# Designs tried in a protein design run: designed miniproteins, single chains, continued (5). Part 98

Each design is a single chain, and the fold is of that chain. pLDDT is the mean over its residues in the fold that is shown.

## One batch from the design tools (miniprotein)

Design m19403
Fold by ESMFold2-Fast:
Formats: structure tokens, sequence, C-alpha cells
Structure m19403 (fold): chain A 89 residues (1-89)
């Protein structure tokens, strides 16, 4: 079965690198997430899951717990990719 990828892109803000690390820790602790990749300096975290539904649910929960909200969402279903842009609430 093909894996699904959910990438969170943080809008530039003070403490962005620390927020990326916190999101990566929250995602790594979620049983729906099989792998996590992070780039703190670029404001990026990618969660890998067996389905887009699992990856999105994990990402939305992690964002809410970190005090962030989704600004925009883009899904490419053929590539099983979703990009979420997020900012402090």
Amino acid sequence: MQLAYVTVVLEPAPGQAELVRRLAELLAADPRVVDVSENPEAGLVTAVAESLEDGLAAARRALAEAGLHVVSERTDPEERLTTLRAAPA
C-alpha cells in the first residue's frame, strides 16, 4: 500500500524552529504516524502515515495542541500528499 505524506508549513515567526520541533515530537508520539521528517529552519514538518485520513487527523491534532491553526490546505490525491499552511492562533 502506498504511504501518505502530510507536510505542515509554518508561516515565518519568532520561535518557528522550536514550534517545528514541538510538532515533530507530537507527531512522532501519535500511533497513526509511521515516520516524521523535520526542517526547523525552513518551518517544515512532514508526517508519514498509511492513509491521508490518518496523517491529516494526526497533523490537525498536533497543530491544535501547539496553539496553531490551519490557514490553507492543498491535497494531491494522486500523489497522496497534503500540504497544510499553519500560523499561530
Scores: mean pLDDT 83

Design m19404
Fold by ESMFold2-Fast:
Structure m19404 (fold): chain A 80 residues (1-80)
Amino acid sequence: SVEELKKRFEELKKELEELLAQVEDDPELKLEAEIKLGLALIYYGVSKLTGYDEELLKKAIELLEEAIRELKEYLEEKEK
């Protein structure tokens, strides 16, 4: 449902912001994640203007999921 997608977006946004705070030594990776967050916010904003278009919400979620995956992979490799 649209309501579940909205909830998913907010949860992922919070997770990404928390992960970004942990990345101190890779400015390029941090910038890439911040760009994906910005694009996700644009898709989410446009979805709101269109009465929460599900495809735009899914694109916003996919961008957040990709950024989160990349930051988690980085943090995992750093622990090795």
Scores: mean pLDDT 83

Design m19405
Fold by ESMFold2-Fast:
Structure m19405 (fold): chain A 62 residues (1-62)
Amino acid sequence: MLEKLRKALESGLRALGLSDEEVEAAMKVFDETLERAIAAGEPDAILIAVKAAMEYAAKKLA
C-alpha cells in the first residue's frame, strides 16, 4: 500500500510541473516526515507526511 502511495505522489508532483530533482526533494520530505510522525505515535502519520510534501511542492511552484 505505502509503495503505491509513494508512486502516486511522485506522479502527481511531476504532473504539477516539478523537476525530477524537486520531486526527489519532496519525496525526501515525505519519507523524513513519515518516519518522524511514526516515531511520535501520530495516528495520521501518512496524512501528515503527504501534507508536508505538498507544502514543499507549493513553495517550489510559487
Scores: mean pLDDT 82

Design m19406
Fold by ESMFold2-Fast:
Structure m19406 (fold): chain A 94 residues (1-94)
Amino acid sequence: SELEEQIDQLLDQLVAAQRAVRAGGSLEPLIALYEELLKLLMKMENFSDETIEEILEQTKDVSKTRELAKQFEKEGKHDLASVLRAIAKLRERG
């Protein structure tokens, strides 16, 4: 599907961005790719556009992001929880 193809392409971009960060590059492109992955995963879960925008705005706050990750983990949304934990960890490093 188009959504699965977008996720596969994004995962390849995440690998490249992670290597760039390891080489001393900015965290911002890597965070942006994780935010895009979060958006696509929420679309797969049939979240409304309004809810997606609200959650993406909340990811700017590390504490709120960690609480969202805990909530999604409790709901069995392990992929969403994992991406939120990655975003929080990267923002905490900046």
Scores: mean pLDDT 87

Design m19407
Fold by ESMFold2-Fast:
Structure m19407 (fold): chain A 62 residues (1-62)
Amino acid sequence: MSAEEREQLREAYSRVGMALLELGYSRAEAARLTDRVLARYSPAELLSLSPEELQALVREVA
């Protein structure tokens, strides 16, 4: 992966994980659900979403 691709992946992991923690999931559950979200959606797709759209998406995966 390029440096830009690695940074997008890192940012997507951070945003999805934070959204799950804000929804009340534990750190372990947030990590597992983040992996599931990133298996279904690209980092670029996730980073294109608003915070509200991302929160709705992670609720559907959980």
Scores: mean pLDDT 79

Design m19408
Fold by ESMFold2-Fast:
Structure m19408 (fold): chain A 84 residues (1-84)
Amino acid sequence: KEKLAEEAKEYEKKGKEYEAKKDYLKAAEAYFKAALLAKKAGDNKAAAEYLKKAGEALEKAINDPEEAKKAREYYEKKAKELAE
């Protein structure tokens, strides 16, 4: 699905822009949307990479270190499952 793949790349770009601004919560949201669009487009490898980036950004956004670690580990696990 051409349009979904294009939208995924647009959200990846937004995620990188938010990371540069250190707005990690918005970066995580953008990467998560990119992952969902990539998965819907059938690109499970790209979706897995975006989920990993979302988890990393979310870890930096969460002020509680224990909750931050759990969030990163959760998205990293989902990324590995998607990539096989």
Scores: mean pLDDT 78

Design m19409
Fold by ESMFold2-Fast:
Structure m19409 (fold): chain A 87 residues (1-87)
Amino acid sequence: SVVDKIKEIVDSVKDASPQAKYLLDETYLGIKKAVEEKVPLEKIIENLENQIALLEEMARDHPSLAADLNKVAAALREMLKVVKEES
């Protein structure tokens, strides 16, 4: 399932800080809930694209956080790819 593939992406992230891991787990739980509630995949895609853009903007504005934020953004891009393959 989409949810199982997204969990695999979260579990595959190496050397994640506790903060990065929290963001990944929250994103996974949010997508899981959206799928269970039958939210349109288009809306899930839009929300992921917006979150990725925000994380990348924050990484540019806060260089000290860039490594963690870019790591989360990269994982969200893999999640986005999975969701798009289901639509």
Scores: mean pLDDT 86

Design m19410
Fold by ESMFold2-Fast:
Structure m19410 (fold): chain A 87 residues (1-87)
Amino acid sequence: TSSELRKLAVQFTVNGILVAAGENVVENLIEMGEQLKKIGDIYDSKGDYLTASKYYETSSKYYEKAGKLDESAKALQKSKESLEKAK
């Protein structure tokens, strides 16, 4: 929903500020990856598959930065699946 999107965007911004400050960098990068994945899930549920694909791809990059390679691969797979639905 719109309220859930706003909440996730605020949480993502706060975690990004903490990463920039050098605070709990790995944990904050993981949370940012999870927040982006949840935003992707919301857009996918609304039928906006192109937007969902982009959020999943960005989520994959944040998980990769955090060393969460399995989560990164799963997010990238979700990106590809959403892109196929956009056809």
Scores: mean pLDDT 88

Design m19411
Fold by ESMFold2-Fast:
Structure m19411 (fold): chain A 68 residues (1-68)
Amino acid sequence: SALDEEILAILRKYASDELAEEILAMVKQISDPELAALAVSLKLRTEVTNQEADKVGKEVKALLEKAQ
């Protein structure tokens, strides 16, 4: 879907293709955008700073909330 592609595009700036796909699969199992954002942040902390991971989580949350 267009939403999946937008999330992957954001994640691929900070993570490998493999990790980006894993994070997307996890996000798709979480109905609450706030919890999905937290999951993104926690997974990305292995690759980027905590501040950058939190920023990416917020960007994904904004996309999920707009899609509803």
Scores: mean pLDDT 84

Design m19412
Fold by ESMFold2-Fast:
Structure m19412 (fold): chain A 75 residues (1-75)
Amino acid sequence: SAEEQKLLEQLEQLLQQAISSFQTGTETGKQQGLQHLQQAQQIADQIAKYGSDEAKQRALEIIARYAPAIAAALA
């Protein structure tokens, strides 16, 4: 649905924003990055509970795509 597509786009944008925030290397950037990750997790949880099987699969693919960069930024 259009609503599911919007949630998937918001999920990807939040993950990208988290990475950018972590890449600043500042304490403020770390806090902002964690906040963006919390918001991304809330959207992912919403899709996991209420989304279609297609939307759930796409959300997992998005998360898998960004997970290595997030892990590296938090190391």
Scores: mean pLDDT 88

Design m19413
Fold by ESMFold2-Fast:
Structure m19413 (fold): chain A 65 residues (1-65)
Amino acid sequence: SSDDIIEKGIEEFRKILEEGQKTGDWEAVKRQLQKLVNKFYDESGGDQAVIDAFNLELERVAAEL
């Protein structure tokens, strides 16, 4: 389901940020985040509502970290 795709994307997003905080390698974080966004777009099938929901959740999670 779209909720499962969003949840998995957010889980991966959290892990990427946690790794960046641990290593200080923000260039690697930037590359991994770009890959995650591209992967999510493909897995969403270009569904704008799913993409918008994912982006909203990314902003929410980033604000709490």
Scores: mean pLDDT 80

Design m19414
Fold by ESMFold2-Fast:
Structure m19414 (fold): chain A 85 residues (1-85)
Amino acid sequence: SELDQGIELYWAELDPDRDGVVTRAELRAYIERLLGRKLSEANLDAAVDRILAALDPDRDGVITREELRAFLEAVREGNLALMLS
């Protein structure tokens, strides 16, 4: 799918060694590009923090492709606000 292709391309850039480590800054940049909106830093940071909490609840710095894919699918379907409520 288009979403899967986008995730794989982005993941290859974020994690070329395939160690599963994704930084907050890299995630923030991706979300900003994905949404295509110019938000205030506070609003974008709040969204990134909620996303990171959902993707990495144990805070070990490891985010799986499946967790990221599921979240991006929810964003694409317009369910983001409901999921983050």
Scores: mean pLDDT 62

Design m19415
Fold by ESMFold2-Fast:
Structure m19415 (fold): chain A 87 residues (1-87)
Amino acid sequence: SDEQRNKALQLAEEGNSKESIDLLYKLAVDLAKRGELQAADSVVEEMWFAIGYNHVLSEEKLKELREYAEAKEEEIRQLIATVDAAA
């Protein structure tokens, strides 16, 4: 939803990238479960933007955050594949 997307953007701009990713992940899962597979996939791009707003973390913490986002992306992609196969 626009409200959830706006909240995720606000969290990212505040440097709360992990919380932004968590909110977007929940949105993507809800979209995929409803069969809105392309909309769910588009949310993955917004998760990566959430990392791009963070300019205060060390390289080590940014690496951890990227690995976290990669794991969430993989979970979304696996869910999309599962829902698509069941259709």
Scores: mean pLDDT 79

Design m19416
Fold by ESMFold2-Fast:
Structure m19416 (fold): chain A 66 residues (1-66)
Amino acid sequence: SAMEYAKQGVKLLEEGNLREAEEYFVKALKIDPDFSAARGAAYYLVQKMKEAGIEPSEELLELLKK
């Protein structure tokens, strides 16, 4: 479910695994693009990726534009 993917994404984000966290938030948002908790966590991931000099995927950025 979107909630299970979002929970795994948050866990990976807390562990500093930004690349895998991105994959799980993309999966969650493909199921439910309006899932506020997943969107909020994904925005925080984007901020952390930019701080680390890592470019967020186009797929994640497109999902967040909605």
Scores: mean pLDDT 85

Design m19417
Fold by ESMFold2-Fast:
Structure m19417 (fold): chain A 55 residues (1-55)
Amino acid sequence: SAAQLAENQRKISTLQSQIDLLDRKLAEDPNNEFTKLQLENSQSQLEILQQQLAG
């Protein structure tokens, strides 16, 4: 549905923004394990959503 497509696009945009922010934080503090975990989780979520849209 159009509503579900719009929701997925919003989630992807939000995740991309979060990943960009987390990458910058990790560049400033590369030993921050919490930031690493958040980045990995956000990247995994983005990959899953992108795969769902491709299939």
Scores: mean pLDDT 84

Design m19418
Fold by ESMFold2-Fast:
Structure m19418 (fold): chain A 70 residues (1-70)
Amino acid sequence: GKKLDAAELKKLSQEELAETIRELSPRDVPLSTILDFLRRNKSAPLAKQLEFLSQALGFEVPQEVLDALK
């Protein structure tokens, strides 16, 4: 499993974040699909974006990471 770091996630560009999420996904999901989702949800807090993506793509984000992104 890949380790998520809240401080590093906050520094990532939308493209870098999409690549990180793709690596965390247990499914082979196109980078463009993840990037499009992030762009469409850019007005939401990062914690909420990750929460939505974890549900949609079937990966888990540790609660400690979500809490640190508040």
Scores: mean pLDDT 75

Design m19419
Fold by ESMFold2-Fast:
Structure m19419 (fold): chain A 87 residues (1-87)
Amino acid sequence: MLSPEELLASLRHAIETQDPANVEGIVKYLAQLASLVLSSPEVSRELAEEELAFMREVYARHRAQLSPEDAAAVERLIAEVEAHLAA
């Protein structure tokens, strides 16, 4: 089975290679990435901070293509990871 670090790398690759028009797929993969960061004790603080930076970059890149509902969902995922790192 893939480690959490390998799964995070695979999810990042899936987001980067996804058709930019497939916003549903991008949101789904961001949710899976956030879930792994929040639930996996094997994810280091440094790696979690790197993943948060990636999530923010993806959100900034695709913001204009997201529905208000999808934008709110991504903003919530980013806020959950930020809160996790602040704890």
Scores: mean pLDDT 81

Design m19420
Fold by ESMFold2-Fast:
Structure m19420 (fold): chain A 87 residues (1-87)
Amino acid sequence: SEAEELAREAIRIAEEVVRRLEELLANGQTPSAEELAEIERKLREFGRLAREVEELLDPDSPLVREVRRAGERALAAYVRLLHRHAS
C-alpha cells in the first residue's frame, strides 16, 4: 500500500540518519556545517513522510508506531550530537 511504501522510506531515512550520527558520536568528530545541514534536511524529509503516513492511517496503527520509534531514535541521536558539540 501507499502507506507501507511511505513508512518504509521514512524508516530507511531515519536509520541512515542514526547510522551517520552514531559514526560522528563514536569518533568524537565535529560535523561540518554542510554535513549538519544534510542531516537536518533528512530529518525534515522524515517528518514530512511521517506526517503523510499518519494522515493515511490511524494514529495507533502498528506502522505509525514503527515510524514514530524510528524518528525517536534519530532525534535522540541528533540531540546527543548537538550537546556534545555545543560551544
Scores: mean pLDDT 85

Design m19421
Fold by ESMFold2-Fast:
Structure m19421 (fold): chain A 64 residues (1-64)
Amino acid sequence: MKEQAAKLEAKAKEQQKAAEDSLAQGRAQLAAGNDYIGLMLYISSKTNQLIADQYLEKAKKLKS
């Protein structure tokens, strides 16, 4: 169970990084006046963060 929890935590970290990268790109696009692209990247960032949170929740259940 601990090994599976560690794997889920690693996947969560990967999704968090993807969310951060998308957020940074989204902010840059909004600053450049590309509102549609910026908004889509913002949504992508939020989606990746939610996936990361789900992996962390599953890992927490495996550790309990």
Scores: mean pLDDT 83

Design m19422
Fold by ESMFold2-Fast:
Structure m19422 (fold): chain A 79 residues (1-79)
Amino acid sequence: SVEELAEKALEYMEKHPVELDLPPGADTREAADRALAEVEKIFGPEGVEAVRYLMERLGADTPGARLAAAKALIKVAEE
């Protein structure tokens, strides 16, 4: 479920700092949009909803927070 997927990503973020490794000159918003597109490719619409749920749980609505949430979900898929 969306909630279970988001809780797994949140647990990952708590145990492992998510590195926002951006190349020089990168736009954080653009990087967040690309990471969200990757989440949608892996998990479909439920992944996008999980990122939104995660951002609400973190209490943050910034490109950096969206990038961190999306990267955490991608890491959950890799493991």
Scores: mean pLDDT 76

Design m19423
Fold by ESMFold2-Fast:
Structure m19423 (fold): chain A 89 residues (1-89)
Amino acid sequence: SDEIQRNLQLARQAIAEGKIAEALDHLIRAFELEIQQKDLTPEQRQELLEIIEKLRELREKVLAGELSNQEAKDLLLELITQAMSILLK
Protein backbone atom coordinates (compact mmCIF):
# COMPACT_ATOMS: atom_id res chain seq x y z
CA SER A 1 0.00 0.00 0.00
CA ASP A 2 1.00 3.65 -0.36
CA GLU A 3 1.05 4.02 3.45
CA ILE A 4 3.52 1.11 3.78
CA GLN A 5 5.81 2.57 1.08
CA ARG A 6 5.58 6.07 2.63
CA ASN A 7 6.59 4.73 6.08
CA LEU A 8 9.51 2.76 4.58
CA GLN A 9 10.71 5.89 2.73
CA LEU A 10 10.41 8.02 5.90
CA ALA A 11 12.37 5.35 7.83
CA ARG A 12 15.19 5.43 5.21
CA GLN A 13 15.31 9.25 5.41
CA ALA A 14 15.39 9.16 9.25
CA ILE A 15 18.26 6.61 9.20
CA ALA A 16 20.23 8.85 6.79
CA GLU A 17 19.68 11.80 9.18
CA GLY A 18 20.75 9.74 12.27
CA LYS A 19 17.21 9.92 13.72
CA ILE A 20 17.12 6.27 14.77
CA ALA A 21 14.11 6.48 17.15
CA GLU A 22 12.08 8.18 14.37
CA ALA A 23 13.21 5.50 11.88
CA LEU A 24 12.07 2.77 14.32
CA ASP A 25 8.60 4.37 14.66
CA HIS A 26 8.16 4.40 10.86
CA LEU A 27 9.42 0.80 10.46
CA ILE A 28 7.15 -0.53 13.23
CA ARG A 29 4.17 1.19 11.53
CA ALA A 30 5.14 -0.19 8.07
CA PHE A 31 5.45 -3.79 9.35
CA GLU A 32 2.19 -3.54 11.37
CA LEU A 33 0.49 -2.46 8.11
CA GLU A 34 2.11 -5.42 6.25
CA ILE A 35 0.47 -7.77 8.81
CA GLN A 36 -2.89 -5.94 8.54
CA GLN A 37 -3.10 -5.48 4.73
CA LYS A 38 -1.12 -8.34 3.11
CA ASP A 39 -1.96 -12.03 2.60
CA LEU A 40 0.93 -13.35 4.68
CA THR A 41 1.34 -17.02 5.58
CA PRO A 42 0.91 -17.84 9.31
CA GLU A 43 4.71 -18.38 9.47
CA GLN A 44 5.46 -14.98 7.85
CA ARG A 45 2.95 -13.26 10.19
CA GLN A 46 4.50 -14.84 13.31
CA GLU A 47 8.09 -14.08 12.24
CA LEU A 48 7.19 -10.46 11.37
CA LEU A 49 5.45 -10.02 14.76
CA GLU A 50 8.70 -11.16 16.43
CA ILE A 51 10.67 -8.57 14.38
CA ILE A 52 8.17 -5.84 15.40
CA GLU A 53 8.72 -6.78 19.09
CA LYS A 54 12.52 -6.55 18.60
CA LEU A 55 12.11 -3.13 16.91
CA ARG A 56 10.03 -1.93 19.90
CA GLU A 57 12.71 -3.20 22.33
CA LEU A 58 15.43 -1.47 20.27
CA ARG A 59 13.38 1.77 20.33
CA GLU A 60 13.14 1.60 24.16
CA LYS A 61 16.95 1.16 24.42
CA VAL A 62 17.58 4.05 21.97
CA LEU A 63 15.25 6.38 23.91
CA ALA A 64 16.94 5.36 27.21
CA GLY A 65 20.37 6.27 25.70
CA GLU A 66 21.65 2.69 26.20
CA LEU A 67 23.16 2.38 22.68
CA SER A 68 25.56 4.46 20.59
CA ASN A 69 24.10 5.86 17.35
CA GLN A 70 26.23 3.38 15.33
CA GLU A 71 25.19 0.34 17.45
CA ALA A 72 21.51 1.33 17.12
CA LYS A 73 21.87 1.82 13.34
CA ASP A 74 23.60 -1.57 12.88
CA LEU A 75 20.89 -3.41 14.87
CA LEU A 76 18.15 -1.53 12.98
CA LEU A 77 19.62 -2.47 9.56
CA GLU A 78 19.92 -6.14 10.67
CA LEU A 79 16.22 -6.17 11.67
CA ILE A 80 15.24 -4.55 8.33
CA THR A 81 17.22 -7.28 6.49
CA GLN A 82 15.46 -10.02 8.50
CA ALA A 83 12.00 -8.48 7.88
CA MET A 84 12.66 -8.16 4.12
CA SER A 85 13.79 -11.82 4.00
CA ILE A 86 10.48 -12.85 5.66
CA LEU A 87 8.35 -10.69 3.31
CA LEU A 88 10.10 -11.91 0.12
CA LYS A 89 9.43 -15.61 0.88
Scores: mean pLDDT 87

Design m19424
Fold by ESMFold2-Fast:
Structure m19424 (fold): chain A 119 residues (1-119)
Amino acid sequence: SMKEKQEEIKKLLDELIELYKKLAEQGNREAQIELIKLLAIKRILELHPDRFVLIEVEYEESTTLDDIANAVVGAAVLFIETKKKEASYEVNGAKATVKEVEPEELIKHLKEELEKVKK
């Protein structure tokens, strides 16, 4: 059921956020970027429990975490406001894209990320 998928996604998000938070606190840049994306996915789901998203960010080595975070927030705001299936936002060399997906696709992605972090 949709409610069971929402509960599974919330559990996977919370577990993955805690793991990436620990890595981010150790100065791992990739973990800091993943944490920004996961927190945005969680926030969209809290505001709109029926909307499941994946977030992609294109950035350069010189791109700041603040610019990445601002791109992700901008894309998330546009996604919510426009009600379209996809929104993109660009800040100083960071381009974030928020894309609506089926709950099964998000579950698969979160499980794959969890396996990656546990290794």
Scores: mean pLDDT 90

Design m19425
Fold by ESMFold2-Fast:
Structure m19425 (fold): chain A 66 residues (1-66)
Amino acid sequence: EEEIKRLFAIGYLASTDPLVGYGAAVAEGLKRWEPKARKLAEEAGITFDEAVRLGKEKLDEILKSM
């Protein structure tokens, strides 16, 4: 149940803020999205680690309100 909530939250984030959404996906172990997260971080002028951290923080905020 919690895994399903996380996957839906990640999908929502990726549709509204792709950098944060793909960062969250990588933080949750969805490694296949790492190249996309790296590209978006470069385009935003931040590090990959910062993108993953931002994604995790935003995912945690959404999950607390669900």
Scores: mean pLDDT 80

Design m19426
Fold by ESMFold2-Fast:
Structure m19426 (fold): chain A 77 residues (1-77)
Amino acid sequence: KAAESGAPVHTDIPVATPEEVREAAIQLAKEQGLEVIDSGTVTADVSPEYQLVAASVTAKVDGKKEVTITVSARLPR
């Protein structure tokens, strides 16, 4: 349900690396038929209770329109 924080493509990521969350965002864009033009923004925040990783990817739609896709994953410690 929407009350849970997590990447829509992946629910369980064994290692919470920024690169893995970025790959999930890129995969989501490709599954939607979008052309990825920028995959450079990733953040990671680690707490004693969980790890929160977020990635933002810019993709093109309709040749010129840009869309930002953001995915996040909250992982158990």
Scores: mean pLDDT 59

Design m19427
Fold by ESMFold2-Fast:
Structure m19427 (fold): chain A 59 residues (1-59)
Amino acid sequence: GPAAEEARRAGEEGARAIRAGDAEAHQKYGNRAKELLDTAKTEEAKEAAREGLRLAGGG
């Protein structure tokens, strides 16, 4: 669904930010993935948000 798509894109943008050396964008996308996890209502959205957090380097 749309929430899962957004979570996946947040992870991809986080990886892009790391590749570009943009630490500020990396933090932004990490926070975005965390928000998507908190507001996720479906299991698909939760799993996508957890993967997005992992990709964005959520420690």
Scores: mean pLDDT 75

Design m19428
Fold by ESMFold2-Fast:
Structure m19428 (fold): chain A 80 residues (1-80)
Amino acid sequence: EELAEKAKEAVVEKRYDELRELLVEAGFTKETADALVELLDDPSLLPVLAVLLKDAADASTDPLRRAVLRGVAEGVEELG
């Protein structure tokens, strides 16, 4: 819950360094976190990325990974 809210706020406020930290804490590699932030910085990708991230969150069995992905998806939906 708290992790999802922090991830959402980091996306909406464009605090990408904080978002990278949250992703790594949730078990993603630094390389994956960097790649996701690069995708978020392209506004043309936001609608597709929102759908993909929501689907990835729902498919995730790891609670921390699911929470972060859900938060990022909600943040992307608010931006786009």
Scores: mean pLDDT 81

Design m19429
Fold by ESMFold2-Fast:
Parts: structure tokens; sequence; C-alpha cells
Structure m19429 (fold): chain A 100 residues (1-100)
């Protein structure tokens, strides 16, 4: 679905921004590796012509839980602020996908 591909691309973009920001602030490598794993899973879904709404929602939920954990574990206030903004974007993305 073209609409599902658009929202899957947004998920990929949000995860990439979180990885790049985490690296800029020299965040824990294990946290960056978890986001890289989610990014690869999201890219695979974006490139799957048979990707379903349910699969995309599952990946968004995984990303939301990973961001919640990262926010709780981060000691850097600026990184926590950016991760919170990414979390809010993922919650809006989830609502849009649920409405499709």
Amino acid sequence: SPLLKKEAQKLVDILKAAIDFGREFKEDESLIEEFEKLYKEAEKLLNDPNATKEQLLKQIEKAIEALKKAIKESTNAALRQFLQEALDELKRLKERVEEE
C-alpha cells in the first residue's frame, strides 16, 4: 500500500534520527545497537511489497518501547529531550496507521 509505505518511511526516518543523535552524544553502544536493529527491521518492512498494517503497528510499538527505555536509561538531558520528541512522533505515527 502506498499509504503504508509512506508511514513505514516515517518510522525509518525517526529511527535513523534517534541513532544519529545518540551517536552525536556518545550514548551507550548497546542502546545504539538496539535502535540499529529496529531500523533494519523497519527498512525490511518498508521494502516488503506485502507489508501489512498489523506488521507496521507491531514495529511502531517495538520502537515506542525502545524509546521509553532509552529515555529512562539516558543521563543526558538534551538526548532525553530529543528521544521524547521522537517518542511523541511515533505515537502520532501509530494513530495515523490505526486510522488507515
Scores: mean pLDDT 83

Design m19430
Fold by ESMFold2-Fast:
Structure m19430 (fold): chain A 66 residues (1-66)
Amino acid sequence: PMSEDREAALRRAAEQLNLPFDPSRPVEDLLAELSEAAQQKYPLTPEQQARWDELQAKQAAARAAR
């Protein structure tokens, strides 16, 4: 059984990917299916990946500076 918060998060992800959501399935199976669908529908461009990495580095530096 999934927690309510996790079920809500998975349902939201499925809606964004236009996938049916079946909460009776094992959580691991749902996560694997959603991850594969996300990779197919939303491949990051090299430019988007670089910007994401830069933001992560900036956040880590800001945390260290506090």
Scores: mean pLDDT 69

Design m19431
Fold by ESMFold2-Fast:
Structure m19431 (fold): chain A 84 residues (1-84)
Amino acid sequence: MADEEAIELARRAAELAAEVAREIARKGPEELSEEAKEKAREALEARQRTYELIESGEVSEEARREALALLERGGREVEAALAE
């Protein structure tokens, strides 16, 4: 079901973003491990796929709100970690 897929992708993106944000906060963005860089790439891909599902019009209003909230949370964590 598109609703479940969108929420699962958004949750995965947020989880990966949180892991990357923790590494950035500890070591800075220039010292990210190759593993952390791969997680960042996967997070961006999952985020893009979530938006594509929402744009398809097959996702309910409720699931769209939940997925966007998860993506916003992940984005805020990364932005906070990158802030000086």
Scores: mean pLDDT 81

Design m19432
Fold by ESMFold2-Fast:
Structure m19432 (fold): chain A 95 residues (1-95)
Amino acid sequence: SLEEETRATLLTGEGSRALKEGKVEEAIKLFREALELDPGWPFARLGLAEALAKAGKYEEAARVYREMAERLAANGGTSLAAALREEAEELEAKA
């Protein structure tokens, strides 16, 4: 719904701000809340992956990038999907 999409956008913005302020765990929470409201919101997924990586949660961050890659590949975004899979592999190497 429009209300859920609007709230997801607001939570994503709050998460991005928290991440810039070094409030990594708060950012993770806000991005997860945004994805509960709009699971397809790519900016919340990207923010979550970045926040998880900053928290040292490399396996979880890699999983989020792989999920994004699968969604992109399904919509013909094969080159971007390949780039996100490569990012996931780099994070898995740190786990």
Scores: mean pLDDT 85

Design m19433
Fold by ESMFold2-Fast:
Structure m19433 (fold): chain A 65 residues (1-65)
Amino acid sequence: ATYEDIAFKLQEAGFAAGVDRENNSLLVSGRDIDIDKIKEIAKEFGYEAEITEVKPGLYRVKLKK
């Protein structure tokens, strides 16, 4: 699965998600996002998600493994 596939799945789940190609990660925007749901979706694609709030309401999702 590509990062675009994961971003699309997140969008289907109601997240404002996109691919940050320059940093090989995803970005998700929202104030009270369901972080556990993001991790669950990443795991469906065989990834462990490392989620960091980089700015208020903006989260970077790094995919590992």
Scores: mean pLDDT 82

Design m19434
Fold by ESMFold2-Fast:
Structure m19434 (fold): chain A 85 residues (1-85)
Amino acid sequence: MIEELKKKYEELQKEIDRLNTEIDSYQAEADRARKEAETDPAVAGARYDSYNSRIQELQRKADELTKEANELKEKYDKLVEEFIS
């Protein structure tokens, strides 16, 4: 049980890390599009909005997984205390 919770927590952390890496990648593209939008807001602005939409989607998923990971950590900590006690 404890090992299963630990493994699930580690898998969630790995997925969160992957999502954050994707967010960073899209953020770099959004920053590039933002600079281009200063000269052509119609074209580059739409591209910036597209990347921001994707970032928001990934951020919502990361937030959900972070909440799940925190709940698992709380369960893990309680079980560890019961085993050590």
Scores: mean pLDDT 80

Design m19435
Fold by ESMFold2-Fast:
Structure m19435 (fold): chain A 89 residues (1-89)
Amino acid sequence: SMAQAQQFYQQGLQFFRQGNYKKAAQHFEQALKLDPNFSKTWFNLGLVYFQLEEYEKAIYYFEQSLKIEPSSISQMYKETALRKLEAKK
């Protein structure tokens, strides 16, 4: 249900604020299974993988968020992740 999706999303945000990126990702993934059209969940999964320095995954999630809703913030994070990925080559 939408209420369950929102609950998982809020729990994901709480774990993200605590720096528990593994639990944050798990809860955001549950939120996406229930509501795949909520752009903020895709964006926050991108932020999780960005913090974990998994830039290819971060870029993927930011791109999915941008396909649902244009956002200058999501675009900026995507471009930053692309620069960090290029610097590792």
Scores: mean pLDDT 90

Design m19436
Fold by ESMFold2-Fast:
Structure m19436 (fold): chain A 104 residues (1-104)
Amino acid sequence: GPLPGYEEYSEEEKKKLEELIKEAREYVEKLVTEKKEPRALAEAKASIILGLMFKEGVLDVEEFRKRLETMTLDELIEELKKIYNISEEEVEEIRKEYAELKAA
């Protein structure tokens, strides 16, 4: 569904949001194809970063790209713990799955 508070955005902000989401999708595809990053990891990073940026009121594509390129698996896991309260068992499963995807 739409992000919380999306309906409260102006038409200009909604257009910026749509452009940011399109750029985010294209950047995820670039990470998967050019950097050989696991798709699940790239998509999870993009979703977490977009969520944080929207909470901060930041709709800048270059800031999104910078955050996406610099976020590590460990930082992603810490954000998942904060947002979704994932267990240590789930963290171990995520680490194993991403290691297997990197090895394939």
Scores: mean pLDDT 72

Design m19437
Fold by ESMFold2-Fast:
Structure m19437 (fold): chain A 89 residues (1-89)
Amino acid sequence: SMMDEERIERLVRELEEVVLHAIETGKLSEEEIERLKEVLEEISKMSDEEKKKLQERVGEVALELLERTPLEKLLAADEVLSEVGEKIS
């Protein structure tokens, strides 16, 4: 539905904002980590069909970021996101 599409686009945008901040600064604040937790909790409550659509959209955005972002910034962002993933797990 249109509402499901709007929800997916909102979640994609929220994830992109966190990743972009990690790319730009090489770090995430406690507030950004809490926001990421909220996004992941919302995703966990989604149907498998909605999760698949979200994954497809996240993949598209990730490819766009890979094409335009210097490797050094991507590696720094990956390190930060890996550390946050360990704290969230």
Scores: mean pLDDT 79

